# Ledger of designs, part 99: designed miniproteins, single chains

Each design is a single chain, and the fold is of that chain. pLDDT is the mean over its residues in the fold that is shown.

## One batch from the design tools (miniprotein)

Design m3653
Fold by ESMFold2-Fast:
Structure m3653 (fold): chain A 64 residues (1-64)
Amino acid sequence: ADEHVEKAQEAANRGDLEEARKHLEEALKEKPNDSRILFMLSQVLRALGEEEEAAEYRKKALEA
């Protein structure tokens, strides 16, 4: 269940933000309304410089 989230955290800890994004997107396909996954994806997108997309996922996380 949380395998993709664990892989995303490991990738982010290595500084591999693109790999972290990929794993969080896969986790979100399994749990579309999981506030933790939505929040983590918003943080990764912000670190990648995708501010507008990051803000959108942050809003979804707060509404979930």
Scores: mean pLDDT 81

Design m3654
Fold by ESMFold2-Fast:
Order: C-alpha cells, then sequence, then structure tokens
Structure m3654 (fold): chain A 62 residues (1-62)
C-alpha cells in the first residue's frame, strides 16, 4: 500500500501549498509597486505547482 502513503504525502503537500497561497494573498492586500509584482510572481509559481500536484492526484485515480 505504498500508493496510500504517496496519496497522504501528496495531500499534505497540497494543503501546505494552499496555506502558503493564502498567506501570500493576505500580504498582497497591503503590498504596492515592485513588492506587489514580486509577490504576484511568487503566487503564480505556487499556483502552478498546486495545479501540478492536483494533476498527480487525479492520475492516482483515488
Amino acid sequence: SSAKEELLRLIGEILRLIGEILDLERELETAEGERRRELEERLRELKERLEELMRKLRELKV
């Protein structure tokens, strides 16, 4: 049942990424100028990684 361990680890990574995304979106509420652009780029990278993990989760067919 290595597949179940992989599933649990993947879910854990997804939950952690969601937490980081929420924290960054909160920072974006007060960020301006160049800092805002840097945070937006970082947020985009995290969202792309989340999409990749969600795709892997779907491929596990669970």
Scores: mean pLDDT 83

Design m3655
Fold by ESMFold2-Fast:
Structure m3655 (fold): chain A 74 residues (1-74)
Amino acid sequence: SREILAELLLETIERAKELPVSEETRRLLDEAEKAAREGDIKTAWQLFEEAVRLDPRLAPVLAEFLERAGRALG
């Protein structure tokens, strides 16, 4: 469900924002959060991927999202 993915991605982004990331990474996460809240999953995902690429400490958060999304979708 698109709604389940949106909620899960939003929760993941909110958790990522609690980590000590750079200001640039923080801006990407803020934009991703806004996109996710508006239901624009594609934009939210692209921005979150860019944040992970910029800050590797987000890799475990990304891995958790992918595992949960995989279970939820099939």
Scores: mean pLDDT 83

Design m3656
Fold by ESMFold2-Fast:
Structure m3656 (fold): chain A 56 residues (1-56)
Amino acid sequence: SREEALKLLEEGRRALAAGDGAKAAELFTQAGRIARELNDEELGKEAEEGYLRAIF
């Protein structure tokens, strides 16, 4: 659901703040999958940006 994706985005951002890039990447990947299932382009962009920050 959209609410699940938003929760995953928030948890991913917390993982980034904690310096856990691996956990953040996983959380953003899960959020991106939900965004694609919902055809929600805004959520998809948020998840992609988070993922790129996590792996760089």
Scores: mean pLDDT 84

Design m3657
Fold by ESMFold2-Fast:
Structure m3657 (fold): chain A 104 residues (1-104)
Amino acid sequence: SLEEKIEEAIKEVEKRLKIKPYKLSEEEKKELTGLYKEGLKIIEEDPSVKVSEETFLKFLVLVHIRVKNDENITEEEIGKILGISKETAKKLLEALREALPYVP
């Protein structure tokens, strides 16, 4: 299920960041679910953004955790944590900033 995919993405991001378990509220899960569904349509329409659905979900979780903790996030960190190129990380972050202008 999508809820199980979100929980799995959270656990993997927590492990890579070496942070304590992050328990999302039901409202946060709903927001991430909406962003994931909209973002998948955009990624399918732009073949230059070479990421799997799983990697995209981990990207959304990573940015959410950083923003929630009032922490900066960079293309270099995203690339290193998710195992994607800096160029791909930059494209994802720029697209997210256009949708959510509070993302740094």
Scores: mean pLDDT 76

Design m3658
Fold by ESMFold2-Fast:
Structure m3658 (fold): chain A 55 residues (1-55)
Amino acid sequence: LEELEKQLQALLEQAKKSSGEERQELIRQAQITAFKLVALEAGEEFDEEAVLKAL
């Protein structure tokens, strides 16, 4: 969990400093990481394919 929290923070910080397509890619990665973290905290299984399809 702590590793995922650090990754999420790093991605969000980079996204704030970026623009255009690079920022959108970083936001997408942050969303995937956030969903994974929420699923783990809730005790649910994380389905990466389902998350990617929803985004």
Scores: mean pLDDT 73

Design m3659
Fold by ESMFold2-Fast:
Order: structure tokens, then sequence, then C-alpha cells
Structure m3659 (fold): chain A 80 residues (1-80)
């Protein structure tokens, strides 16, 4: 695995953990915690998308990661 590929994987794993935290908080009725977790997950996916585009040249992966970030931001807004 390339160093850039490992960094991308680490960002995606961290983002997925925040998605899990957001889902748990939402199920517990803690909308404030869910919003913060989903917004952090979206930030990490956007960072991963920049790395995929700028360092790996993977435009399809970057598009997919930005779409994931957009959906998570929409989810956070729905909980406000």
Amino acid sequence: MTPEGRELLELEVEASLYVMRGTIAEKMGDNEAAIKAYEEAARLYEEAARLAEEKLGDLELARSLREAARLLREKAEELR
C-alpha cells in the first residue's frame, strides 16, 4: 500500500467511526451529539476526497467521498 493510500484508508476508517457514534447518539435521542459526530464524519470524508483527487488522481473515489460528506451534512441539518 502506498503512504497516500494508507492515509486515505485511515481517514475513511476514522470517518466511519464518527458515523457509528452519530448513529448511536441519534438512537439515544442525543441530537446534539449526533450532529457533532455527523459533521466531523463529513469533514473527514471531505479531507479523504481531497487526498484521493490531489495525490492519487482518483476522481471517481473523490466524487463518492464528497457525496458521503454531503449526505452526512444533510443528516446533521435534519436533526437541528
Scores: mean pLDDT 87

Design m3660
Fold by ESMFold2-Fast:
Structure m3660 (fold): chain A 73 residues (1-73)
Amino acid sequence: SEALELALEGEEAFDAGDYEKAVEYYERALELDPDHPAAPYWLRRISEAYKKLGDEEKAKEYEELAKRKEEEL
């Protein structure tokens, strides 16, 4: 799955401390497969990345999106 490959790149970027790059990969994975079973997890990872970047507003936004996505799946 291309979405899973992008999400794996996002995990690698996050582990390397490249939080902006991690957000880009997870966003691309979500665009490709927004209803993937792992989509709530990818949204939570974006939230964590924004917390690392100091963007608390974006972090909260993506955490709320993750909760909504979990309810719709």
Scores: mean pLDDT 87

Design m3661
Fold by ESMFold2-Fast:
Structure m3661 (fold): chain A 57 residues (1-57)
Amino acid sequence: GAERMARNAREAALALGLSEEEAEAAGKFTYETGSGDGGQRALREAGLVRAAQAVGG
C-alpha cells in the first residue's frame, strides 16, 4: 500500500546519502500522492529535486 511505498522511498533517499529531511519529504509526498510518479512530480514542484530523483530512480 501507500505506507510501504512511502517507507521504500524514504529508505532509498537515505541509501543515496540524502538528508533525513529530504528522505522524510520523499516518503511524505509518495504517501500523499499514492504513487512513485506522483511523489516525484510533487517533490520537483516543491524544488526538492534530489528527493524526487530518489523516488523516480
Scores: mean pLDDT 79

Design m3662
Fold by ESMFold2-Fast:
Structure m3662 (fold): chain A 88 residues (1-88)
Amino acid sequence: MKKEEAEKLLKEGGLLAMEGKFEEAIELFEKAIELDPENALAWTALGFTYFLLEKYEEAIEYFEKALEIDPNNEAAKRLLEEAKKKLK
């Protein structure tokens, strides 16, 4: 199932991000979103990876997308506010 493959890619991407392999992590998160575009956690993970790269405008866009899918995503809400604080 595409959803199961998306979950696998999301987990693998998360591990790569923990190792500081942000470009590789982004590739896996983007593939996860292609397979399951309604996975708010994949959008949140992509946004957080861009946040770690200090690409705050892109991070905000991805967190907003996560919140469109899941308005109660506390991680995306918190990270969105933190990213906005980085943009003066």
Scores: mean pLDDT 86

Design m3663
Fold by ESMFold2-Fast:
Structure m3663 (fold): chain A 61 residues (1-61)
Amino acid sequence: MSEEEKVEHLKRMADLLVRLVERGEITPEQARAILRDTAEKLLSPELAEEVLAWFDEQLAA
């Protein structure tokens, strides 16, 4: 799987996690922890930080 495909996969996962937070099914802290764990396993540190920053932006919106 390419780095681009991995980033796209993590962004889709992040969108689903944002929706779960909006529904009150999980906390923002739980969602961020899940995303961080997966991103750190699949992506370079730089791309993992990019995905997490994007996720934090989506939660703030």
Scores: mean pLDDT 80

Design m3664
Fold by ESMFold2-Fast:
Structure m3664 (fold): chain A 60 residues (1-60)
Amino acid sequence: AAEEAIRLLQERGGLSRRQAESAVRLAQTVPADVAVGLLQREGGLSREEAEEVVRLARAA
């Protein structure tokens, strides 16, 4: 779950492992719509990729 979200953030968002781990924690703490918006704006993810990251982060 969390490890899969980290992988997506690294492969699609171009984030380092440390940045991806921080993004996963953020996705777990903020409302889902806010997390999706942040991942799209700051992480360079598509809406579908951002929604999948949030889903995986919260399944842990």
Scores: mean pLDDT 78

Design m3665
Fold by ESMFold2-Fast:
Structure m3665 (fold): chain A 115 residues (1-115)
Amino acid sequence: SDREILIKIVEKFFKEAKKVAESETDPAVAIKKLLELTFKALKEIRENLPSTPETHEWETALAHAAGLIAEAFRENPEKTIEFIEEVEKIMIEGIRENKPASEIIKEMQKVLEKT
């Protein structure tokens, strides 16, 4: 299904983002690598999924997740891996439940506020 294809793309993105958090001590370098991973994931969504309002909601949620991870690299580097894992769970559960991007984004933002 399109949802399962999306989940694989999202899981791969978060796995690679966690590797960046593990290996990079410089926030600027970490953010640059995260942006490259984000662009790649968005491209994979566009190439593998139909151009629908639902797909655009998922692209929006992923772009916001990347922005929040970038903020975590800058503000809370020691908590970034934990943050990435919690955001991954929220996004995957939101996709499975077909939640709008705005709801997924609000839940992810709350995690950053607690970190």
Scores: mean pLDDT 86

Design m3666
Fold by ESMFold2-Fast:
Structure m3666 (fold): chain A 60 residues (1-60)
Amino acid sequence: EELRKKAYESMPEELRPYFEEIDKLVEEMRKAAEAGDPDKVSELLRKIGELRRKYGARLR
């Protein structure tokens, strides 16, 4: 993802764990989608949204 390169270049060291957690949740969401588990996908999307809000607040 294009945003990934910008995030790493401008991100403080302290925010890297948040970015890594987002990547982990995206990978789990992909696996849940492959398994045909829409409830799990929805749960993971919600968690990603929460992390993106925390991440965005720190970048603003």
Scores: mean pLDDT 71

Design m3667
Fold by ESMFold2-Fast:
Structure m3667 (fold): chain A 59 residues (1-59)
Amino acid sequence: GAAAEKEAAKKRFKENVLKLAKEYNLSEEEVQEILDLIEAGDLEAADRKALELVMKKLF
């Protein structure tokens, strides 16, 4: 159901964020900020923040 799909999406998002943190050397504080947004259920804000931080590391 939709609730189970949301929980699965949050779990996958957290796993992807931890992988990105390792690949792009995000700080513990930066990772925690993204994880806090995921935990709050604001996946859109979490995605934007992850993209912002990754882009900052690339450029």
Scores: mean pLDDT 80

Design m3668
Fold by ESMFold2-Fast:
Structure m3668 (fold): chain A 90 residues (1-90)
Amino acid sequence: EFEKLLEEIDRLVEEAFRSGTREAYDAARERIRKLVEEMEKKYKLTPEQKAELDARLAQWDARFDAVREMADTLIAIGDEIEKELEERKK
């Protein structure tokens, strides 16, 4: 039960990272939230299981935020390079 929940969450997170978009990650995060709520309604999670789930979610959020900051930085650099190239064409 709990292991299957973690497997489904891992799969959703992996699919979101492959997509590489914030929108895909936010959608996966919302689906994960609903899965956790359904699991908590049907089965009472132990404090240890809840702590592990919270830790994994925090780790995934931190990893995605780091990847997004890197992507935003690369986009900003690309925009500056494009402006320089356009200025040099004149």
Scores: mean pLDDT 73

Design m3669
Fold by ESMFold2-Fast:
Structure m3669 (fold): chain A 112 residues (1-112)
Amino acid sequence: SLLEQAAASGDPTLFQEALKTLQEEHPELADLILEFQQTDFADKDALVAAVRTLVQALPVEERVPFAKAVLARVRLANPALVVPVVQALLDVAAETGDAELEKTALEALADL
């Protein structure tokens, strides 16, 4: 998927195309995806809230690919926010019982 390619590269253009594809595949999430696209990656509280809201709303199969793509983008755009984003992902993983999302978030901390 484009999310997997965005996660591998951290490329902002691939990330935006991946979000567009996600919106086309899940039109019920279009408003949440648009809110995420408008989020300033310099604003910790806004980014954490947007990640938490969108990841929780995503189908289980999309959560890990999206989380990996977001972490790759945050690492390049504002590495100081990687830990806050990981904490947001761990909160969602705990709330939803998503062990694969928890593993993904913890692996991102190990890469720091």
Scores: mean pLDDT 86

Design m3670
Fold by ESMFold2-Fast:
Structure m3670 (fold): chain A 56 residues (1-56)
Amino acid sequence: GPIEEKIERLLKGAKEVLASGDPVLLRVARAELEKFLSEHPNPELEELLKEIEAKL
């Protein structure tokens, strides 16, 4: 459904941003993940958020 499709897009995007190491993209990805996770908890996205925060 739409939520599952959004999760797949966020997972892919977060991994690409982590690979880039771009601080601007990392900050944008952090904000997007924090907003999504506040309404839709997801262990894989929470782990990626921690990895993004570790690089900031």
Scores: mean pLDDT 85

Design m3671
Fold by ESMFold2-Fast:
Structure m3671 (fold): chain A 64 residues (1-64)
Amino acid sequence: SLDEIIEELRRELVRLHQQGASLEEIRRYADEKLEELKEQGYSEEELEKIREAIDRVLALLERT
């Protein structure tokens, strides 16, 4: 499901941050994953929901 994709991606972004990746590197990784999902046939509406979830995670990580 879309929620499972969002949860997995959230876990990956948090893991990268824990491994010392910069916010810039994490944003780039997230953008690459969104492009992969677009190529897999996810709709613009679904991609927008994923992007919103990514932005929320990045905002949390920025707070430390």
Scores: mean pLDDT 84

Design m3672
Fold by ESMFold2-Fast:
Order: sequence, then C-alpha cells, then structure tokens
Structure m3672 (fold): chain A 55 residues (1-55)
Amino acid sequence: MLSEEELLEVIRRMSAFHAQQDDPAELAAKGRELAEEARRRSEANPDRAPYSVSD
C-alpha cells in the first residue's frame, strides 16, 4: 500500500511541476510516472494490503 508520506510527495511534486507547465499531456505523463514510482516503492515495503478484489 502507498504510505501517506509517498502519496503526499507525489502530490507535491505534481503540483510544483504543474505550476510551471502548461501542457496537459506533459502533466499527465509526469503524474503517472510519479504514481508508478510511489507504488513500486510501496510494493517493496512489508506493509502491504492482503489480496482484495475490491480496490
């Protein structure tokens, strides 16, 4: 699961990037990259949600 810290970091970086970019495509690509990195790090953490089809 994503930790609160990692989630907030993604949001903050996205907001900072958005402030200087005016291309929506660039924003979308950046946001997805940050989200994937955060999730990948969460997968490496021992604190992971059990198997649940409801997400």
Scores: mean pLDDT 64

Design m3673
Fold by ESMFold2-Fast:
Structure m3673 (fold): chain A 63 residues (1-63)
Amino acid sequence: SEAYELAEKMLEGAIKQGSVEALYKLAERLEQLGKSLESIDQEEAKALYEQAKKAREAAEELE
């Protein structure tokens, strides 16, 4: 899906940038998108939550 593809690219970019702030902000955005999709596409929402978790873990690793 477009949302998932974009989320993957954003996560990859934030990791390459090495910005803790960018990774946390990305995680928040992905979580918000996932929540908005829960009633429409549960599989898409789960995928976005997984990407959000990866962003948070990457940020924590850089701290």
Scores: mean pLDDT 79

Design m3674
Fold by ESMFold2-Fast:
Order: C-alpha cells, then sequence, then structure tokens
Structure m3674 (fold): chain A 80 residues (1-80)
C-alpha cells in the first residue's frame, strides 16, 4: 500500500518536472502560447488555479537556478 502511494507520488513528480522543463524552454524560445498550455496542464494535475500553478513553477525554477537543484528535487521539496 505505502509503496504504491510512493510510486504514484514519484510518477506525479516526474510528470510535473517534465511540464516545468517544457514551460521553461517555451519561455526561453519566446513561445508564450506553449508556456501557457504547460501551466494549464500543471494546474489540472495539481488541482489548483493557473495563478497558483504559475507561483508553484516560479518556486521550482528559483530552487533550480539559486540552489542548483534538479526539477524533480525542487518539486519534491515544494510538495512536502
Amino acid sequence: MLEELRKQREELIKKLAELVENYWKALFTGNSEEADKYLDEIAKLLGISREEAEAFVDRVIERMVVDGKSPEEAIRELLE
């Protein structure tokens, strides 16, 4: 039971990391429409508003840039 919940959590973290990386790449390439799409997918996955998803992603990116953490590590810390 606990192992299945851990697996589901790790799968969620990996999916969120992929979406955050794609969002960041879209911003760097000037593709705001694709960036918005990834924010909407993150919001749906977490069951939060788009504005809350944007704040979440900003915190993930801050930990990646400032603390040198991977997307998965940053997301894991923010979900705890």
Scores: mean pLDDT 81

Design m3675
Fold by ESMFold2-Fast:
Structure m3675 (fold): chain A 68 residues (1-68)
Amino acid sequence: SPELSKKVKETIIETAKFLLELGVSPELALAVAYELIDRALELGYLSEEEAEEVRKEVEELIAEYEKK
């Protein structure tokens, strides 16, 4: 459902952000986010298009964090 996929995407983004706030490396935070996206795809909670969308959002979040 669109509402479920939105919630899953938001949870993945919030998890990546939380890991960065805990001092986890950007590389590891990104790896964790990718694993969550892959599992959500496997379970059918995200379509391939929705998964690509959230990958881009996480990548942008990490890139912004790395800019000083």
Scores: mean pLDDT 84

Design m3676
Fold by ESMFold2-Fast:
Structure m3676 (fold): chain A 55 residues (1-55)
Amino acid sequence: MKEAEEAYEYALKVKNEEEAEVAKLSVEDAIEAGADPEKALELVKKNLEEKLKEE
């Protein structure tokens, strides 16, 4: 899924490969649960941004 791949690439750029894998799975799980793919991607990106602010 394009949104899951975008979440992976973003997390890889700003965090690491471990967080990138989690971000991809989070988007995939949200879509499976009926979430809009774009909203799932936005939520995952916001979570990553919050983690960056707390570091």
Scores: mean pLDDT 79

Design m3677
Fold by ESMFold2-Fast:
Structure m3677 (fold): chain A 56 residues (1-56)
Amino acid sequence: ASVVELLLAHLPGVRTLEELAALFRELAARLAAQGRDEEAAHLRALADLLEAEAAA
């Protein structure tokens, strides 16, 4: 999808949706550790969507 191509173009260290989802899960874990549970939950939801997109 074009959205995927745009995301990967701005993140040269990330080459797949699966890698982007993993990055979001790592950021979510760090945010949760800082007490930012709402932001962490949001990133986990986005990671789930990216993994579903990668599987399609």
Scores: mean pLDDT 73

Design m3678
Fold by ESMFold2-Fast:
Structure m3678 (fold): chain A 78 residues (1-78)
Amino acid sequence: SLAEQYLAQGERYYAQKDYETAAKYYLAAINLDPNYARAWLNLGKALEALHEENPEREEVLKRAQEAYAKAKELDPSI
């Protein structure tokens, strides 16, 4: 699906440490499939990495935690 293609693009940018672009692709995947647990999990990871680069951005950490919570809600094995 297109959502799976966006997830794959996000994973490619995450591997390059381009967390901002990775997060945009994960958000695009979520916009197409809001129940895509892996996209929510990967969004959380990208946002957490962005927070680690700039710890003063508390809102980014909160968004990461919200994304992780949504991923776990959709797939409790996460």
Scores: mean pLDDT 89

Design m3679
Fold by ESMFold2-Fast:
Structure m3679 (fold): chain A 66 residues (1-66)
Amino acid sequence: SDEELYEEAMKLIEEAEEAIKAGDYKKAGQLLREADRLASKLPEEKKKEVLERIRELENQGVRLAI
């Protein structure tokens, strides 16, 4: 379901935040890419919420090269 997909994407973002705290920017980038991939399958409103959270973490020194 869209709700389960949204929850999975948000969980990946939380894991990325922990990776950033640990200094593992490579792992954080991989997790954010997977969250972005899942977000592409979501309705626009939920997609925007996930992408906004990804953008917030990118501001902490992680870059998502798409």
Scores: mean pLDDT 80

Design m3680
Fold by ESMFold2-Fast:
Structure m3680 (fold): chain A 70 residues (1-70)
Amino acid sequence: EEEELEKIEKLMLEGNPENKEFLKKLFELYKNEDYESIAKLLEEKYKTKVTPEEVKELFEALLEQIKELL
């Protein structure tokens, strides 16, 4: 649901104000299903190599966990 995704985005931004712009970009790319660009951003930011497929799975798992908290 769009409403659920918006709530999750808000919680993530509130919990991480220092990374607000980075998180907004990640959610924008996720909404566009641009997992390749997300993987690149994560590699640049956290120095951790991830694949687009892993990014998709990680985001889906994270969103489901956060939805349970709403």
Scores: mean pLDDT 73

Design m3681
Fold by ESMFold2-Fast:
Structure m3681 (fold): chain A 92 residues (1-92)
Amino acid sequence: MEALKQELEELVEELKKRGYEVEVEIEGNTVTIKITTEDVRRLTAVALVAIGLGLDGFEVEIKIEGDTITIKITAESEEEAIRAAIEVLKSA
């Protein structure tokens, strides 16, 4: 688990270096990802990966508001939710 949280943190920092504003919140088996960017089209792959997770049995909520996309992922476990969040962020 700690290694997954470190991978998630490193990925968030990498995206910040690439010009994204990224916030991630972990609440039990739910991970909330909030990404803000000047070009929301850069987030098309992120949205598609999130949709795919919903098809794979995760509970997924996607909101797009202006320049920000918010993705909530609920899984059977915290580990599964964090792994899903990492896959979403890797697509950015």
Scores: mean pLDDT 84

Design m3682
Fold by ESMFold2-Fast:
Structure m3682 (fold): chain A 67 residues (1-67)
Amino acid sequence: ADVAAGARQAGDTLAATLSPEEAKILREAVDAIVAGDFDRALELAKQLPELHANAVRAIARTYRAKT
């Protein structure tokens, strides 16, 4: 599977535990990671609960390591 598909799948799993507004922010953060805009992804993560913000940071690190 493509690395981008893996990042989106992880994001979708996490989004299921969030409110609709927070889920939208999380998906935008994952989309930013896939686009290579890590600064935007980390800025969006600040609007999420700590657990989900840390998950976005982990996805970003994994994506950078693979690409």
Scores: mean pLDDT 79

Design m3683
Fold by ESMFold2-Fast:
Structure m3683 (fold): chain A 58 residues (1-58)
Amino acid sequence: SELEKIREAAKKGDPEARIELIKHFYENALKNVPERLKEAIKKAYEITLELVQRRAAA
């Protein structure tokens, strides 16, 4: 339910909703991968978050 609202807002171009959706995606990924990959995923998440924020400023 809440995820559906966030997804709809992200589709409409809401940058905050888009960031929230990305956070949910990465949190779910961290639970499904070995510890070795968690460090790499966290780093990729931080880079992706910065890029999305820069694009949202356009």
Scores: mean pLDDT 75

Design m3684
Fold by ESMFold2-Fast:
Structure m3684 (fold): chain A 105 residues (1-105)
Amino acid sequence: DEVEELVDRTLERLEPLIDQLVNTTDPEEVEKLKEEIVKLLLETYEELKKLGAKAKRSGYPSLREMAVDLVIEAAEIVAKSKDKESIETALVLVGAALTAHRLAA
């Protein structure tokens, strides 16, 4: 599945950025890391649009499907707005997606 492969690659790229963000207290580095994460999510959103991908909804979501849906939702949020609340929501969704991805492995 091209969408799953894209999301897996995106999560692999997001993981070191999120790990750096959790371990830094420098405000300038925090801002730079948030900008890099948003940029990656926007690039992912453009590729998801080319694939016609939207978050799937089902009565029995697997952890793998949950990870995919959360990344798509995070990408859609930052594509619509780059305000502080939208970025913070997207970061929470990415964290949840990484957790679901790790548990599904």
Scores: mean pLDDT 83

Design m3685
Fold by ESMFold2-Fast:
Structure m3685 (fold): chain A 92 residues (1-92)
Amino acid sequence: PSEEEINAEVWEALGLIAIAVAKISKTIDQETADLILRQAENLVKYASPERAKEALERIIDGLEELKKIVPKENQPIVDATIERLRKLLEEL
């Protein structure tokens, strides 16, 4: 695998781990949302379009599941993150 392929795997894993931690804690803060967004932006910028699409779709699915379990007060953070990821996905 190329360094770019390894990096894509790491960025996807970091995004999904952040979501998994949020699911366990049943909360999300803006710092965690920004971390997830940073991984997605790296995927869009440096990975192949197909690899980035697959990763972003998995991250969005994770965030949709997270939204179901977080307090109502945290749902706007999750919604804003999903919207930003969908915007990035449209640019691919």
Scores: mean pLDDT 87

Design m3686
Fold by ESMFold2-Fast:
Structure m3686 (fold): chain A 96 residues (1-96)
Amino acid sequence: SMSEKLVKEIEEFFKKLIEEYPSTPGSLEGIEELLKKIREMAKSGELEKAAEISEEELLAEARELAAKGVRDRETVLDLLAKALVSAMHKGTLEKF
C-alpha cells in the first residue's frame, strides 16, 4: 500500500515534469531508468526501507562512494533512487 502510493506519486511527479519541460528522447532515458529502479525496489520490499533512510545516512553513503572513486551507473542510480524515495516520503523533495 505505502510502496504503491510512493511509486504512484513519483511517477506523477515525473509525468508533470516531462509535460512542463519537454526534452529530447535521450534526456528522458535517465528518468525512465530511475523509475524502473524504484519499481524494482517496490517489488523487492526495499522501497519502504529506502523511505526511512535518514539524510545523514544518504550523505554518508554518497561520501563513501565518492572517496572510493565509484562512478558505476548502477550504484549511482541506486543512491539517487534511495534519495528520491526518502525525500518523497518525508515531503522534502522541494529541498533537493
Scores: mean pLDDT 69

Design m3687
Fold by ESMFold2-Fast:
Structure m3687 (fold): chain A 56 residues (1-56)
Amino acid sequence: SAHAAEEAARAAASAGGEEVARRALDLGGKQYIRLGSEGRSPGEVAAGVGGQDALA
Protein backbone atom coordinates (compact mmCIF):
# COMPACT_ATOMS: atom_id res chain seq x y z
CA SER A 1 0.00 0.00 0.00
CA ALA A 2 2.61 2.57 1.01
CA HIS A 3 4.87 1.32 -1.77
CA ALA A 4 2.00 1.51 -4.27
CA ALA A 5 1.25 5.08 -3.20
CA GLU A 6 4.89 6.08 -3.71
CA GLU A 7 4.93 4.41 -7.14
CA ALA A 8 1.77 6.29 -8.13
CA ALA A 9 3.29 9.59 -6.99
CA ARG A 10 6.42 8.91 -9.08
CA ALA A 11 4.30 8.05 -12.11
CA ALA A 12 2.31 11.27 -11.74
CA ALA A 13 5.51 13.33 -11.48
CA SER A 14 7.03 11.69 -14.56
CA ALA A 15 3.80 12.10 -16.53
CA GLY A 16 3.66 15.78 -15.66
CA GLY A 17 7.28 16.28 -16.66
CA GLU A 18 6.80 14.59 -20.02
CA GLU A 19 3.67 16.62 -20.73
CA VAL A 20 5.58 19.85 -20.04
CA ALA A 21 8.44 18.66 -22.27
CA ARG A 22 6.07 17.85 -25.14
CA ARG A 23 4.33 21.20 -24.82
CA ALA A 24 7.68 22.98 -24.98
CA LEU A 25 8.57 21.02 -28.11
CA ASP A 26 5.25 21.88 -29.74
CA LEU A 27 5.92 25.55 -29.03
CA GLY A 28 9.15 25.33 -31.05
CA GLY A 29 11.66 24.06 -28.53
CA LYS A 30 13.54 20.78 -28.58
CA GLN A 31 15.65 21.39 -25.48
CA TYR A 32 13.48 19.30 -23.17
CA ILE A 33 13.48 16.34 -25.55
CA ARG A 34 17.27 16.55 -25.64
CA LEU A 35 17.35 16.28 -21.84
CA GLY A 36 15.53 12.96 -22.08
CA SER A 37 17.73 11.81 -24.95
CA GLU A 38 20.84 12.45 -22.83
CA GLY A 39 19.91 9.35 -20.85
CA ARG A 40 17.84 11.00 -18.17
CA SER A 41 14.73 9.29 -16.87
CA PRO A 42 11.29 10.95 -17.05
CA GLY A 43 11.54 11.53 -13.31
CA GLU A 44 14.79 13.45 -13.71
CA VAL A 45 13.33 15.46 -16.60
CA ALA A 46 10.38 16.43 -14.41
CA ALA A 47 12.78 17.49 -11.64
CA GLY A 48 14.90 19.49 -14.09
CA VAL A 49 11.81 21.27 -15.39
CA GLY A 50 10.96 22.17 -11.81
CA GLY A 51 8.09 19.74 -11.69
CA GLN A 52 6.01 19.43 -8.59
CA ASP A 53 6.10 16.42 -6.33
CA ALA A 54 2.83 14.61 -5.74
CA LEU A 55 3.82 13.98 -2.12
CA ALA A 56 0.86 15.86 -0.64
Scores: mean pLDDT 51

Design m3689
Fold by ESMFold2-Fast:
Structure m3689 (fold): chain A 80 residues (1-80)
Amino acid sequence: MSKELREQLKKAEEISKIDPEVAADQYEGLGKRALREKDYELAAEAYEKALSLKPSEEVRKNLAEAYKKLGDYEKAKEAE
């Protein structure tokens, strides 16, 4: 896991208490970056947090992909 991605995750958590919409966008960006770095656990966590703050079909689809990469097909199906 990248130190940069972990630090960004912490910042997004702080922002979620002030502005959930901005935090959701930051979590989505982190999830996409984590997927590209093949850090599927971080990608799933970031997308789960994004969805908890703001519903998004795109984020839900990306979360399902992260779960599939982790081998968790049950959670992937539920996320779709």
Scores: mean pLDDT 80

Design m3690
Fold by ESMFold2-Fast:
Structure m3690 (fold): chain A 93 residues (1-93)
Amino acid sequence: SEEDKNLILWILYQNGGVMEASELLDELNRIREKLGLPRVSRSTVYRLLRELEERGLVERVEVPGRKRPLYRLTEKGIEYLEEWMKKNGITLG
């Protein structure tokens, strides 16, 4: 969902802008559980990340020596998140 994509961008921002997909899944589900929403699957998170990559809001980073890629919040992604947060009365700090 669009809300889950926005939450992924916010989670990335809160964690220094770069994370593994497994860390994103755990944090997204932690937030969803607090909101009384059902858990999402790993395949759902990978789909959402792909959609965010296609929009240029997130970038997949292959790191030599790592078996799993990292996902990085882009400058465009930060701008998009800031606009969404302003519309919802949230501040990044």
Scores: mean pLDDT 83

